Designed miniproteins, single chains, continued (2). Designs and how they scored, part 48

Each design is a single chain, and the fold is of that chain. pLDDT is the mean over its residues in the fold that is shown.

## One batch from the design tools (miniprotein)

Design m5750
Fold by ESMFold2-Fast:
Structure m5750 (fold): chain A 80 residues (1-80)
Amino acid sequence: MAPEERAALVIRSTQEEIVDRYAAGATPEELRALVDKSVQAAREAGLPDDLVEQIGKAGREVVDRLEAGWPPEEVRAWVA
């Protein structure tokens, strides 16, 4: 699997999990910790720095939108 393909899958999976956990009552702090774990795993897997940064940014954008009061359903549509 190409690094870009792997990064896209990690981004998608992480964003979906963030929305699901938030809808289940997770705090923004717990969600940011989830993003940090995804970033660490990608870095340890040897993904290029730019792709690792994209994973972190994509995850944090979802958390920021949810924390700002965006409905989980609207954030899910944005992630899709």
Scores: mean pLDDT 82

Design m5751
Fold by ESMFold2-Fast:
Structure m5751 (fold): chain A 80 residues (1-80)
Amino acid sequence: MVTEEEVEKARKRVLEFLKKAIPNPSAKQQEMLKEIEKLLEEWERALLAGDWEKAEKLEEEIIKKTKELIEAGKKEKAAE
């Protein structure tokens, strides 16, 4: 069973990774990071509630938003 400690550690690791990967985020990247943080918080709540279907859907959204964040950074660099 997924524990609160396991979920919290996973969330912290993802946030630390994103902050390290994007040390000087643009305004757009900052908004996208906030959205990912909200999705991670929802994912934590879903796992703790035992709603694995909702957690899986939220994982897909987090992956999608993370890819969009990376692509946004590439497009802004190319457009400048």
Scores: mean pLDDT 74

Design m5753
Fold by ESMFold2-Fast:
Structure m5753 (fold): chain A 80 residues (1-80)
Amino acid sequence: MFKKGDVLEVVEVLNEKEILVRDLQGNLYKIPLESIKEVYVIRDGKARKLTREELLKPGTLRVGDRLVIASDSVEAEKIE
């Protein structure tokens, strides 16, 4: 599980509910977007805070986006 302050990079947007992310150590995880209450999205050097409702809108996240988790208890499934 990810916690507030964790930094992730979006590797793939799998579907409207799930993304594949990489942590700072290079580990890959699948995250259900519904487990994220709040997150900072950094794109092109600009940061904006998004809620769960905004994250669930199609096209909101893109490959290469950097995420800074703003809420605790984000679910993560490690991919080998």
Scores: mean pLDDT 84

Design m5754
Fold by ESMFold2-Fast:
Structure m5754 (fold): chain A 68 residues (1-68)
Amino acid sequence: SEEFKKDYEKIWKEAEERIKQATSTQEYLDIVGEALKKLNELAQKYGLSREERLAIARDFLKRFDELS
């Protein structure tokens, strides 16, 4: 849905901005972990299945990989 996509992009944008300011591997991992937690909670709120949540989490992780 448009609302899910907007909330998803907000989580991504907040994580991306924090990553740009990260100065350590631990800070990077904390940012990624927190973003994934927020994403999973959002997906559950919108009623997505376990399989759909896993697919979305994999896509989200790919975005972090593409930043490096």
Scores: mean pLDDT 83

Design m5755
Fold by ESMFold2-Fast:
Structure m5755 (fold): chain A 62 residues (1-62)
Amino acid sequence: SSEELKKEAIEIAKEIVKKNLSAEEMNELLAKEIGPLLRKLSEDDANEVSAEIAELLNEHVS
């Protein structure tokens, strides 16, 4: 379901953030691991997940 894909993407993002990588390495892993999941979602759901991931990244680096 879309809800399960959204949760999976967010959990993957949290695990990537925990690795304490550079911004460049983190963005590369996010694109590789989360990109395919976002493509399976509607545009609205993909935008919602992307916004939540952006908040997680901002909290980590700020």
Scores: mean pLDDT 79

Design m5756
Fold by ESMFold2-Fast:
Structure m5756 (fold): chain A 72 residues (1-72)
Amino acid sequence: LSREQAVNKSANLLVDAGLSNEDASEAVKLAYENRDDPEKAKEEVTKKLKEAGVDEKKAEELGEEIAKLLKE
């Protein structure tokens, strides 16, 4: 995936999970800034998803997927 494709796919996954476009964009930005630390990138995404009311297990799974997408 190109950087642009990874960012767009990550944002779409977060919106589909229940985040607003603004919150999804911010979560992807924070994860991308921490892309060289996948655990921190996962934590930033997981935190935003949990704040939006997403189940903890699903939030962690999606956070890990997005951290992997953005590291590429």
Scores: mean pLDDT 81

Design m5757
Fold by ESMFold2-Fast:
Structure m5757 (fold): chain A 57 residues (1-57)
Amino acid sequence: SMEDEIRELARKFREAVEAGDRETAERLREQILALVADDPVRLAVAERELSEALSKI
């Protein structure tokens, strides 16, 4: 499902952030945002969460 895809990408994104892999994290961010682009609530949450995580690297 789209939910499972988003969850898996979010997990990989957090792993990339923890590893300091900025390129992978940014690529995964783009993929997550694209999947939720048509859902304004999910888009807003994803944008905030991903930005906060990226600020750690």
Scores: mean pLDDT 83

Design m5758
Fold by ESMFold2-Fast:
Structure m5758 (fold): chain A 68 residues (1-68)
Amino acid sequence: MSPYERYKKEIEELVEKLKKAKTEEEIEQVLNGIRRVLLEAAETLDEEKYNELAKYASELMKEVEKER
């Protein structure tokens, strides 16, 4: 699995946890997880792939926010 595919999968799994998070503590833990993945990706991926991943993560998080 490529680094890009690994980060994308981690983001998807974290977003699913965010949808199920019921407490502010759980939400903060998941958001910190997403920030960690994006920071690691920024160091590992090229600019094009990083921007693609960051956009994907942003869109998924916006969909969760609309459901709250």
Scores: mean pLDDT 81

Design m5759
Fold by ESMFold2-Fast:
Structure m5759 (fold): chain A 107 residues (1-107)
Amino acid sequence: GSVTVSGGGTVPAGGEARLTAKVSNMDVEGIALALTGAGGGGHAVYNGKPAPGSDPRVSGEFDPEKGVGTLTLSGLRPEDTGYAGGVGIDKEGRAAPTTSVAPVTVS
């Protein structure tokens, strides 16, 4: 199996970033997707659900039939600048991490 993360790039302050993890060649039970800010902490979604205690700006979606998970962060701040990565998890609990990270820059 493989996992790719997309939807990074330069996004304006106050805007929205939508990060997508796509799992291929794997029967997916779960997708963890995280945006790690360079100094603002982290934001994480597992199977479309924000982690407990998450910033209320975080939301997500999960489509197991398509093998797609998303993390959406609204009201972007410069402190949210960082990198998105993900992990696909199969029904045996085996993890397939992303081969690359998606950079997010808030201007």
Scores: mean pLDDT 80

Design m5760
Fold by ESMFold2-Fast:
Structure m5760 (fold): chain A 92 residues (1-92)
Amino acid sequence: SEKEKKLLLKAIALILAAIGLIYEAELLLKTASPEQIPLLKEAIELAKKALELAKKAIEALDKGDLEKAEKYIKEAEEALEKARKLLKEASA
């Protein structure tokens, strides 16, 4: 049960982080230079992927599939890390 609780909180945190990143990137896109636009669009796409994967992790937890939930959480973390890197690169 403790492992399930930790995975659920991690998935929720990833959802909130992904939503925040999408919002920030979409705001930046309104005033972006031509060089920033592709980086911001890719960051939004990766953050949306992270959001979908985190939601799938919650669905897996609801079904009792801890292994599948851990897999989706790791994939969501990797997608969100790439999105954050692109957002930082666009802001340089």
Scores: mean pLDDT 90

Design m5761
Fold by ESMFold2-Fast:
Structure m5761 (fold): chain A 92 residues (1-92)
Amino acid sequence: MEEELRREIEYTMYRMGGIVAEHHGDYEEAAKYYEKAAEVLDWKDARALTNLARAYLKAGDYEKAIEYAERALELDPENEEAKEILEEAKKK
């Protein structure tokens, strides 16, 4: 549907903003972009939640990293990146 295509484009733009912020070491800013990306997909995309969890892990927000990594795994139990983020955040 046209509105779904618009959401996919919006998601991609927010995701790219998060990637750029990560490259600059602005992990808090990256988390904000990935949060908007996840929101655009109504929090139903494991990849978007995994990106958000990774950004929080790098920002030092281990509690949120755990929360979003667990949510990603509820949607996609085989997501290796989300499993790694969860394990790393729990060690901190």
Scores: mean pLDDT 85

Design m5762
Fold by ESMFold2-Fast:
Structure m5762 (fold): chain A 71 residues (1-71)
Amino acid sequence: SELETLREMVRKAVEEYGAEKTRERLEEERKKGIEELKNDTSLSEEEKKEAIEKLERLTDLMLEFVDEIAA
């Protein structure tokens, strides 16, 4: 499942880098991804909003997995 795949990716990252470093990396990737999407001239305004919303939702979910794994 998609949730299991995301959780496994987060678990491996926490095992390799630790919880705090994994959070930092996820926040940096979100920031970079949003900036790239905002500057993508191939996307419509609506497509940018949808892509940013999806990226933020996925990043929030991955951050929740970090908290769960680190507990």
Scores: mean pLDDT 85

Design m5763
Fold by ESMFold2-Fast:
Structure m5763 (fold): chain A 86 residues (1-86)
Amino acid sequence: SAIQESSEKLLEVGEEVSRELGERALKEGEKKIEEAKKEGPEKAKKEAEKLKRTMEMIGPPEEIRKRVEELVEKVEKYVEEEEKKK
């Protein structure tokens, strides 16, 4: 099945690349968020938003998208708590 073989190969290569890019972007985003926390909660929130947009552009597998959403939610909680501390 030449058509099926070609489709599977393209999907596998695309998925591997998207997964690798997603993992790299998540690692870099986590580092940038940690550095941004030193500058304040607003900066950390902006870096989390940038990571989310980067992931939307990459289109990684759902497992990586879920990890990004969890990280963004944790940053939003951190921002709320830091704003309360003042």
Scores: mean pLDDT 77

Design m5764
Fold by ESMFold2-Fast:
Structure m5764 (fold): chain A 65 residues (1-65)
Amino acid sequence: MDEVIRELAEELVKEEGSIEGALKRLEEAKKQVEEARDAGEISQEHADYVLALIEKIKKLLEEEL
């Protein structure tokens, strides 16, 4: 189950070229998810799920040295 999160984190770092760039993109994605939820474009359940994934990826990136 954590293998998919690791693969997503690795792809994000590869696309952004750095861990710092990946973290910035995750913060922007978090804001977009929260705005979409508040606008009623996505369900609360969907928003909670995506936000939990973002936090897991962020933690993995912050723990990788």
Scores: mean pLDDT 77

Design m5766
Fold by ESMFold2-Fast:
Structure m5766 (fold): chain A 66 residues (1-66)
Amino acid sequence: SEAEELFEKGLEAARNKDLETAKEYLLKAIEVDKEFIRKILEGPLAGILGGLPKEVVEEIYKKLKE
């Protein structure tokens, strides 16, 4: 899905320490399909947020609350 592809690109950017690109793709993934991203974070990728920079995690949680 588009949301999954955007989320994967965001994770790759985060691993490369490109925080601005990571935030852009991860937030766009949530905008495309919030429920799908929530589901993968609660299920298959549970705990992945613990490996991301705090500023990226905070933006993800804020967007998921919208």
Scores: mean pLDDT 78

Design m5767
Fold by ESMFold2-Fast:
Structure m5767 (fold): chain A 72 residues (1-72)
Amino acid sequence: SKNKELLEKARKLASEGVKAHMLGDLDKAIELYKKALETLKKADKSEEVEKLTSLVQKFLARTEAEKARRKA
């Protein structure tokens, strides 16, 4: 289904974002998390979409906060 493909794509983008963050590439991690969220916006509302969206939003917020601290 379209939703299953979008969920799989978003999970892969989120995983790549986590890897970029672990390597210290915060800009790449932020871009990948944003791409994951844009992918999830295209999906129909479901519990799986909502749970993954919340998780990716949490990863994005943490990474943006870390980047902001490095600028200060």
Scores: mean pLDDT 86

Design m5768
Fold by ESMFold2-Fast:
Structure m5768 (fold): chain A 92 residues (1-92)
Amino acid sequence: MTKEEEEAFTTVLRILAEAEREGLKVEEVAERLLEVLSREEIERALKDLLSLVPVANHPVVVEFLERLKELAEALEVEDTVKLIDEKLEQTK
């Protein structure tokens, strides 16, 4: 991961944590991300985040992947949605 990719990844994690704390809707999370990052940077960060999520049948992991999928759908990054669906299937 490059320094720029690491900064984008950290920004995505920060905004996701803020969204959880503030009870933001997924569309509001997508808008907040697009204010600070390009769509390309967001898509890369989401794919990197997905790769770091363990394949584990745990409620926290499943819930996180489902929320990540909703965000990817709101951002209209179809390839990332498919990757999340594949990981959800592996986690069951």
Scores: mean pLDDT 78

Design m5769
Fold by ESMFold2-Fast:
Structure m5769 (fold): chain A 80 residues (1-80)
Amino acid sequence: MEEELEDGRVTLVTYPGRELAIHKAVPQFATDLTESRETGNIVVIDLKTGARLITYADGSTEIEPETAKAIEELMRSYAS
């Protein structure tokens, strides 16, 4: 099922136990809304590799800095 979201995401995809918002500008990335609602964390997922960048509610981040930079740079190149 596809639903548009106002914050620049164009697709919400529902899987058993999961809801993902997929970004129009970077369609290879998604945000795990189910985990975000349950934990308050922001989770960005590379749909090709399954790599995750997690930002906790206190602002701390859990992932290698190199992976985070790669995700940010790719998003920037599409969203310019």
Scores: mean pLDDT 66

Design m5770
Fold by ESMFold2-Fast:
Structure m5770 (fold): chain A 85 residues (1-85)
Amino acid sequence: MKKLSQEEIEEWKKRADKLVEEALKKAEELVKKGKKEEAILELEITRGLLLIMLGVAKLLGDEELAEYLEEKIEELDKKIEEIKK
């Protein structure tokens, strides 16, 4: 398989960052409106997308990208746990 270039890795990281930031912002707005279940769903959808990206990164053997994506997934997991309380 074709290995990712440094530029491609940076683009994947930016994409992951954008997905997480947008999901966290949407979830906060939903929680403020009392829509906790919808907020959790938004975060879980984004988490699923990051898991797919992580699977691809691992398949391509890109350890740095995989580690970065795992950190982003952990950020979403923490927020989901906070909302569930």
Scores: mean pLDDT 84

Design m5771
Fold by ESMFold2-Fast:
Structure m5771 (fold): chain A 65 residues (1-65)
Amino acid sequence: SREEILKELEKLREEAEKLAAEGNVRAMVLLHEIDEVIEEIKNGMSEEEARKKLERAKKALEELK
């Protein structure tokens, strides 16, 4: 569901925020991108598109580790 996707994105946001606070510039960019995706989902993005955005965010966060 969109609500489950939003909860997963919020969890990824918290992890990105922690890395950004540690000075990771790529994590700061990812944090901003996740915030934009959350707004797009709240503004009526389809569940299919939201799921694709979630998977991209997950991959981006893993690349920071």
Scores: mean pLDDT 84

Design m5772
Fold by ESMFold2-Fast:
Structure m5772 (fold): chain A 61 residues (1-61)
Amino acid sequence: MSEKEKALEELKKLLEEAKKKNDVATVQFLERAIEAVEKSDDVENILKIKEVAKKIYEERL
């Protein structure tokens, strides 16, 4: 599995957890992060998006 596929898998898992909590703002943020990863070919940018998304998710818990 590529770094991009791994990042998408992790972000989709966080998205499902955010949906269970009905946190609309976090869901919208994670959907945008997933879209940004899907459109990016830069591994460093993909990893940065993942780290920022995880940090924001943790701050919301």
Scores: mean pLDDT 78

Design m5773
Fold by ESMFold2-Fast:
Structure m5773 (fold): chain A 66 residues (1-66)
Amino acid sequence: GAAKAAAASAEAARLAERAARQVGVDPETISRHGAKAGAAQAARAGMSVEDAASLGAAGGVLLPGG
């Protein structure tokens, strides 16, 4: 459901921030990868990529515009 999709997206972003701290990579760039990974996980949970992106945007996660 939407709650699980949002949780998966948040977890991906959190892991991206942790990785940035460990390797010193630009957190903005890694967060973009985390957002994409979260959207992919939401799609696998039964949401379309477009619906997953809309959920992310509503939750304050801006994917690079389409």
Scores: mean pLDDT 58

Design m5774
Fold by ESMFold2-Fast:
Structure m5774 (fold): chain A 86 residues (1-86)
Amino acid sequence: MEKEEEEKKKREERIERAKEIILEQYIKHYGLSQEELDKLLADPEFERKLEERAEVVAYTAERLRRIGDEIDAEIARRRKLRALLE
């Protein structure tokens, strides 16, 4: 059953990417030094909160992408139908 392993890997990759984006935003917003960043990453509570935020962001991004794909498909369907009926 490689499908479950593929799904887990893709989910982990999405979460990891979301963590990178979130960290970059915090670095830019607060002007974090490397020393401050290292101290934050060494804090288990910060890492846990970062993981939770990354999971929510990854889930939301995937859901938004899916909704966008559905909207694009509906628009394409309507345009094709109009072209056939005109």
Scores: mean pLDDT 77

Design m5775
Fold by ESMFold2-Fast:
Structure m5775 (fold): chain A 79 residues (1-79)
Amino acid sequence: GMEEIERMFDRMQAIRDRFYPLILELAKKEFDDEEEAKSYANFVAWLVAVRYADRETVSDEELLADAKEILKRFKEIEK
């Protein structure tokens, strides 16, 4: 029901907020433009939040490794 949807969104938000600062630091290493780094970091943070929201526990190492790979793929497109 609605409460299950709300719990899923709350979990996604919690994962995004927790990992955004760490993903932003990874993005700043890949992109020279600060606004571009912020945009990609925000997108990737939400993408991993969606991927990991249904898991009982989130491995910080696994999530950040996934985020780093996605950021590198975006950098390859920007070349």
Scores: mean pLDDT 82

Design m5776
Fold by ESMFold2-Fast:
Structure m5776 (fold): chain A 60 residues (1-60)
Amino acid sequence: NAVFELAPKLFDPDPEVRRAAAEQLAEIGGELARNTLRVALHSPSVDEAGRQALEEALAR
């Protein structure tokens, strides 16, 4: 499952990996992918740059 493989990458220490994972989840679409992005967005471990990438992915 691509969503399951991408979810941990949303918390990767590399901001480029986090952005790529968010974009890929947005491309996959659907409720599971969107819920995964929402959970990550509400995580206290996500920085401001990561929050922006997640918000952009969800805006699609």
Scores: mean pLDDT 77

Design m5777
Fold by ESMFold2-Fast:
Structure m5777 (fold): chain A 70 residues (1-70)
Amino acid sequence: APSEEQLAAVEARVREHAAALSPEERARLVEEAEEALRALEEALAAGEISEEEAELRRRLLEALREAALA
């Protein structure tokens, strides 16, 4: 499983990427992140993904969404 250090590094890269985008590109990124979060919750409910994997993906998608909203 990824360490907190590895997750923090990915989250920092996500914030850096989002900060370089235009407002329209960031709005699109928010929509894509929200769609991915919905699909993730559906996969978890269907038993297609573990809770551990879902938590990791949710954390990264939430970080992406928050960075794009800033």
Scores: mean pLDDT 80

Design m5778
Fold by ESMFold2-Fast:
Structure m5778 (fold): chain A 65 residues (1-65)
Amino acid sequence: EFVDKLREMADKARAAGLDELAEQLRTVIESLERAIKRNDSTAVEKLKKRGEELLAQAQAALDAL
């Protein structure tokens, strides 16, 4: 669910030419998937918070276009 939201935003950011934000979102997705696979709840919580911050930044950047 949350990972899907990050993927959708990464795709939108890349399509809009926001390559840096798209790459940051991709990195968080990869780290979050690894943390989930490892059942590392502390890492998952930290990465979700970072993902939410990046989602807000990407949406603000898209809204400014």
Scores: mean pLDDT 83

Design m5779
Fold by ESMFold2-Fast:
Structure m5779 (fold): chain A 64 residues (1-64)
Amino acid sequence: ATRYKVTIVGDRPGFLSDGTVINKGEVLTGTSVKVDKETGLVYVTLENGQILVGGQEDLKIEKL
């Protein structure tokens, strides 16, 4: 299955669907990535079923 390495690189944090804050320097593994062009938000589905939301400029996403 496709996996993605997601790093918070910007000064704005990411947020999980349960409200957990993910700060700069944190690294997570995702299974899918969706970009919302209108809002500039990126939605990453994580291996645990949570969704990470962050700004497009605040996330570095690498396909594994």
Scores: mean pLDDT 85

Design m5780
Fold by ESMFold2-Fast:
Structure m5780 (fold): chain A 55 residues (1-55)
Amino acid sequence: SLEDLIEELEKGIEELRKAIEEADPSNEVILLFLETVLKSTEYLLERLKKRLEER
């Protein structure tokens, strides 16, 4: 369901934030990738929450 997807994405965002904090700062490519995924996932979550509110 949409609600289940939102919950899973929220958990994924928390795990991504933890991964970024624990990542080796010398690995710029991995950090850039993780930051990009985090931003994209947060954007998707915002859009899905808005759709759920309109349903």
Scores: mean pLDDT 82

Design m5781
Fold by ESMFold2-Fast:
Parts: sequence; structure tokens; C-alpha cells
Structure m5781 (fold): chain A 98 residues (1-98)
Amino acid sequence: LEEELRKIREEALEEARRRARELAEERGLDAELAARVAEGLTRWLNNLAERYLTKLVEKGELSEEEALELFREEAEEAAELSADFGVGVAEVSAEAGE
């Protein structure tokens, strides 16, 4: 379970960074700032979800398979939202700095 959750988490972090960089570059924004923010938020959200789902599995309320399916879905959504948020931070930073 933990190793599979780790792989999902790592993939989500990579997607969040890539998406944030691409979107920021397309808009002429700070791609590295967008990627750092996206990574940080994705890591935080995934850490919370992983802890919660792992606890439910330990209590016998969820199967490991159900927890993995839910975490994969949540991790993908978190990466997408975090990338968009990172781009937004880069946009605000550009406006405030210039």
C-alpha cells in the first residue's frame, strides 16, 4: 500500500510541476515560481489524503484497492488544481513586481 501510494504521489508531483511550467511559460510568467508553488500545494494535499486513507484501511473501513483508486483520483485532481494555483501566484507576483 505505502509503496503504491508513494508512486502515485510522485507522479502527481511531476505532473503538477510540468503543467504549471507549461501554463506559466505560455503566458510569459515565472515558470519556476509556478512550478514550486504547484509542487508545494500538491505535496501538502496528497500528504493529508494519504494519511486519511491509510487510517481508514487500518480501521478496516476501506480495502487497500479502494484506497489506491481514491488516492489516484484525488492526487490527479490535486495536481491539476495546484498547477492552476501556481500559475495564479506567478501572475500576481508579476503584477506586484512590475
Scores: mean pLDDT 82

Design m5782
Fold by ESMFold2-Fast:
Structure m5782 (fold): chain A 117 residues (1-117)
Amino acid sequence: SELEEKKKEVEKLLDEAIAAAKAGDEEKALELLRKAAELVKELIDLMVEEKVPEEEIEHFVGEFVSRVLEVVSLTKDEEVRREILELARDVVEYALKLYPDSARLKGLLARIDDLLA
């Protein structure tokens, strides 16, 4: 399905971003995460259209944030680290527009905001 194909593409981009960060190529990691973040927003829209349960969409966003935070832990440049955190924040805020009362998404946003402080 298109949803399964796009999920695999996100997983590949995240794996490549982690590998780039481990190699010290933080600019490449950031570029790969920008592509992953845009695709995740497209996937959220597709999952909503296909009536995927809120809990499953929240779990998917949580997994994305977890992988992004792994890249953040490998990032030494403070400006690149901030841009990566802002990408994660943007995805969580996108999901919160759809599920404004989600405690899980609010918790993810608080965690990202704490790291940006």
Scores: mean pLDDT 91

Design m5783
Fold by ESMFold2-Fast:
Structure m5783 (fold): chain A 89 residues (1-89)
Amino acid sequence: SSIQQQYQRRRQNYDTLQNQLNQQQSIRDQMIGASDGTVPSSVTPQMLAYAQSNSRDVIQSQGDDGIRNTQQGVDHSRQQRNQYQNQLS
């Protein structure tokens, strides 16, 4: 039914955002753990863009600015995930 299809789509969107949130948090934690203030080689430019979707300087983001921008991305995804969770009620 269309209701079941809508529920499944919302569930998939929720699961996708939960996985995205976990990945973004992992990226942020890796950047915090970087002792030299550079972007770790384990973090690709696409992963940074994923954590910092609104930054043009994602590839060049380092140190405190990079960490702050990744936190903002995590917070945004957390809000989106919570919205989908409410829709799954």
Scores: mean pLDDT 62

Design m5784
Fold by ESMFold2-Fast:
Structure m5784 (fold): chain A 69 residues (1-69)
Amino acid sequence: GAVDAARELTTEALSKGTTKVPKERAIEALVEKGGLSEEQARKAVEMGMESDGKTVDGMKLIQAVRELL
């Protein structure tokens, strides 16, 4: 489900030495793998978005997805 998709994104980021997921990658995976609408995926990403406006913290993304469900 959507929470599992967010966890996989977080694991992927950690395997690359970061805690941050690119915004576009997060939206894509939450829609395609998580089953969220694009609107829901964008809201989850916005809730966890960093000050750069380009990345979302993986742990914040997991929490945001849980709050939307």
Scores: mean pLDDT 80

Design m5785
Fold by ESMFold2-Fast:
Structure m5785 (fold): chain A 95 residues (1-95)
Amino acid sequence: VAETLKKNAERLKKLAEESTDPIVRDALKRASDLYEKAAKYAEEGKLNQASVYTVAANLILVGTAEELYLQGKKEEADRLLKIARDSLKAVNEAE
């Protein structure tokens, strides 16, 4: 699980660097930081704390997608929702 959380953090950080929209970039950076914290707690065997930070990371992505929908940025919103789903799926499939 810790390795999967680290890979999610690295992936989100890379996606932030590739993003031209400042709202998308900020959300991806914040989610990456939260996944990095989740990974550190998982490495310490603190799986409940790791879960809290994983949920927080996904709430940032979903909440930002809602904001983007309200701004008419449907494509960017759909992209963030897919990133959130893919990230959570990876964690749920990890042992």
Scores: mean pLDDT 82

Design m5786
Fold by ESMFold2-Fast:
Structure m5786 (fold): chain A 54 residues (1-54)
Amino acid sequence: TSEIKEEINNLDKMIEKLKEERKKEKDPLMRDVLEGMIRMLESIRKMLERKLAK
């Protein structure tokens, strides 16, 4: 559905921003936190992609 496509697009933008933030982050602990958030959002994105494919 178009709603799912919009959600995926929003997640892509959020993931992109977090990846840039992670590259600029100097604190190793905060980098790990950002990496965890990116991983979680990528997991959600894959779930939505699967729903779109069904």
Scores: mean pLDDT 83

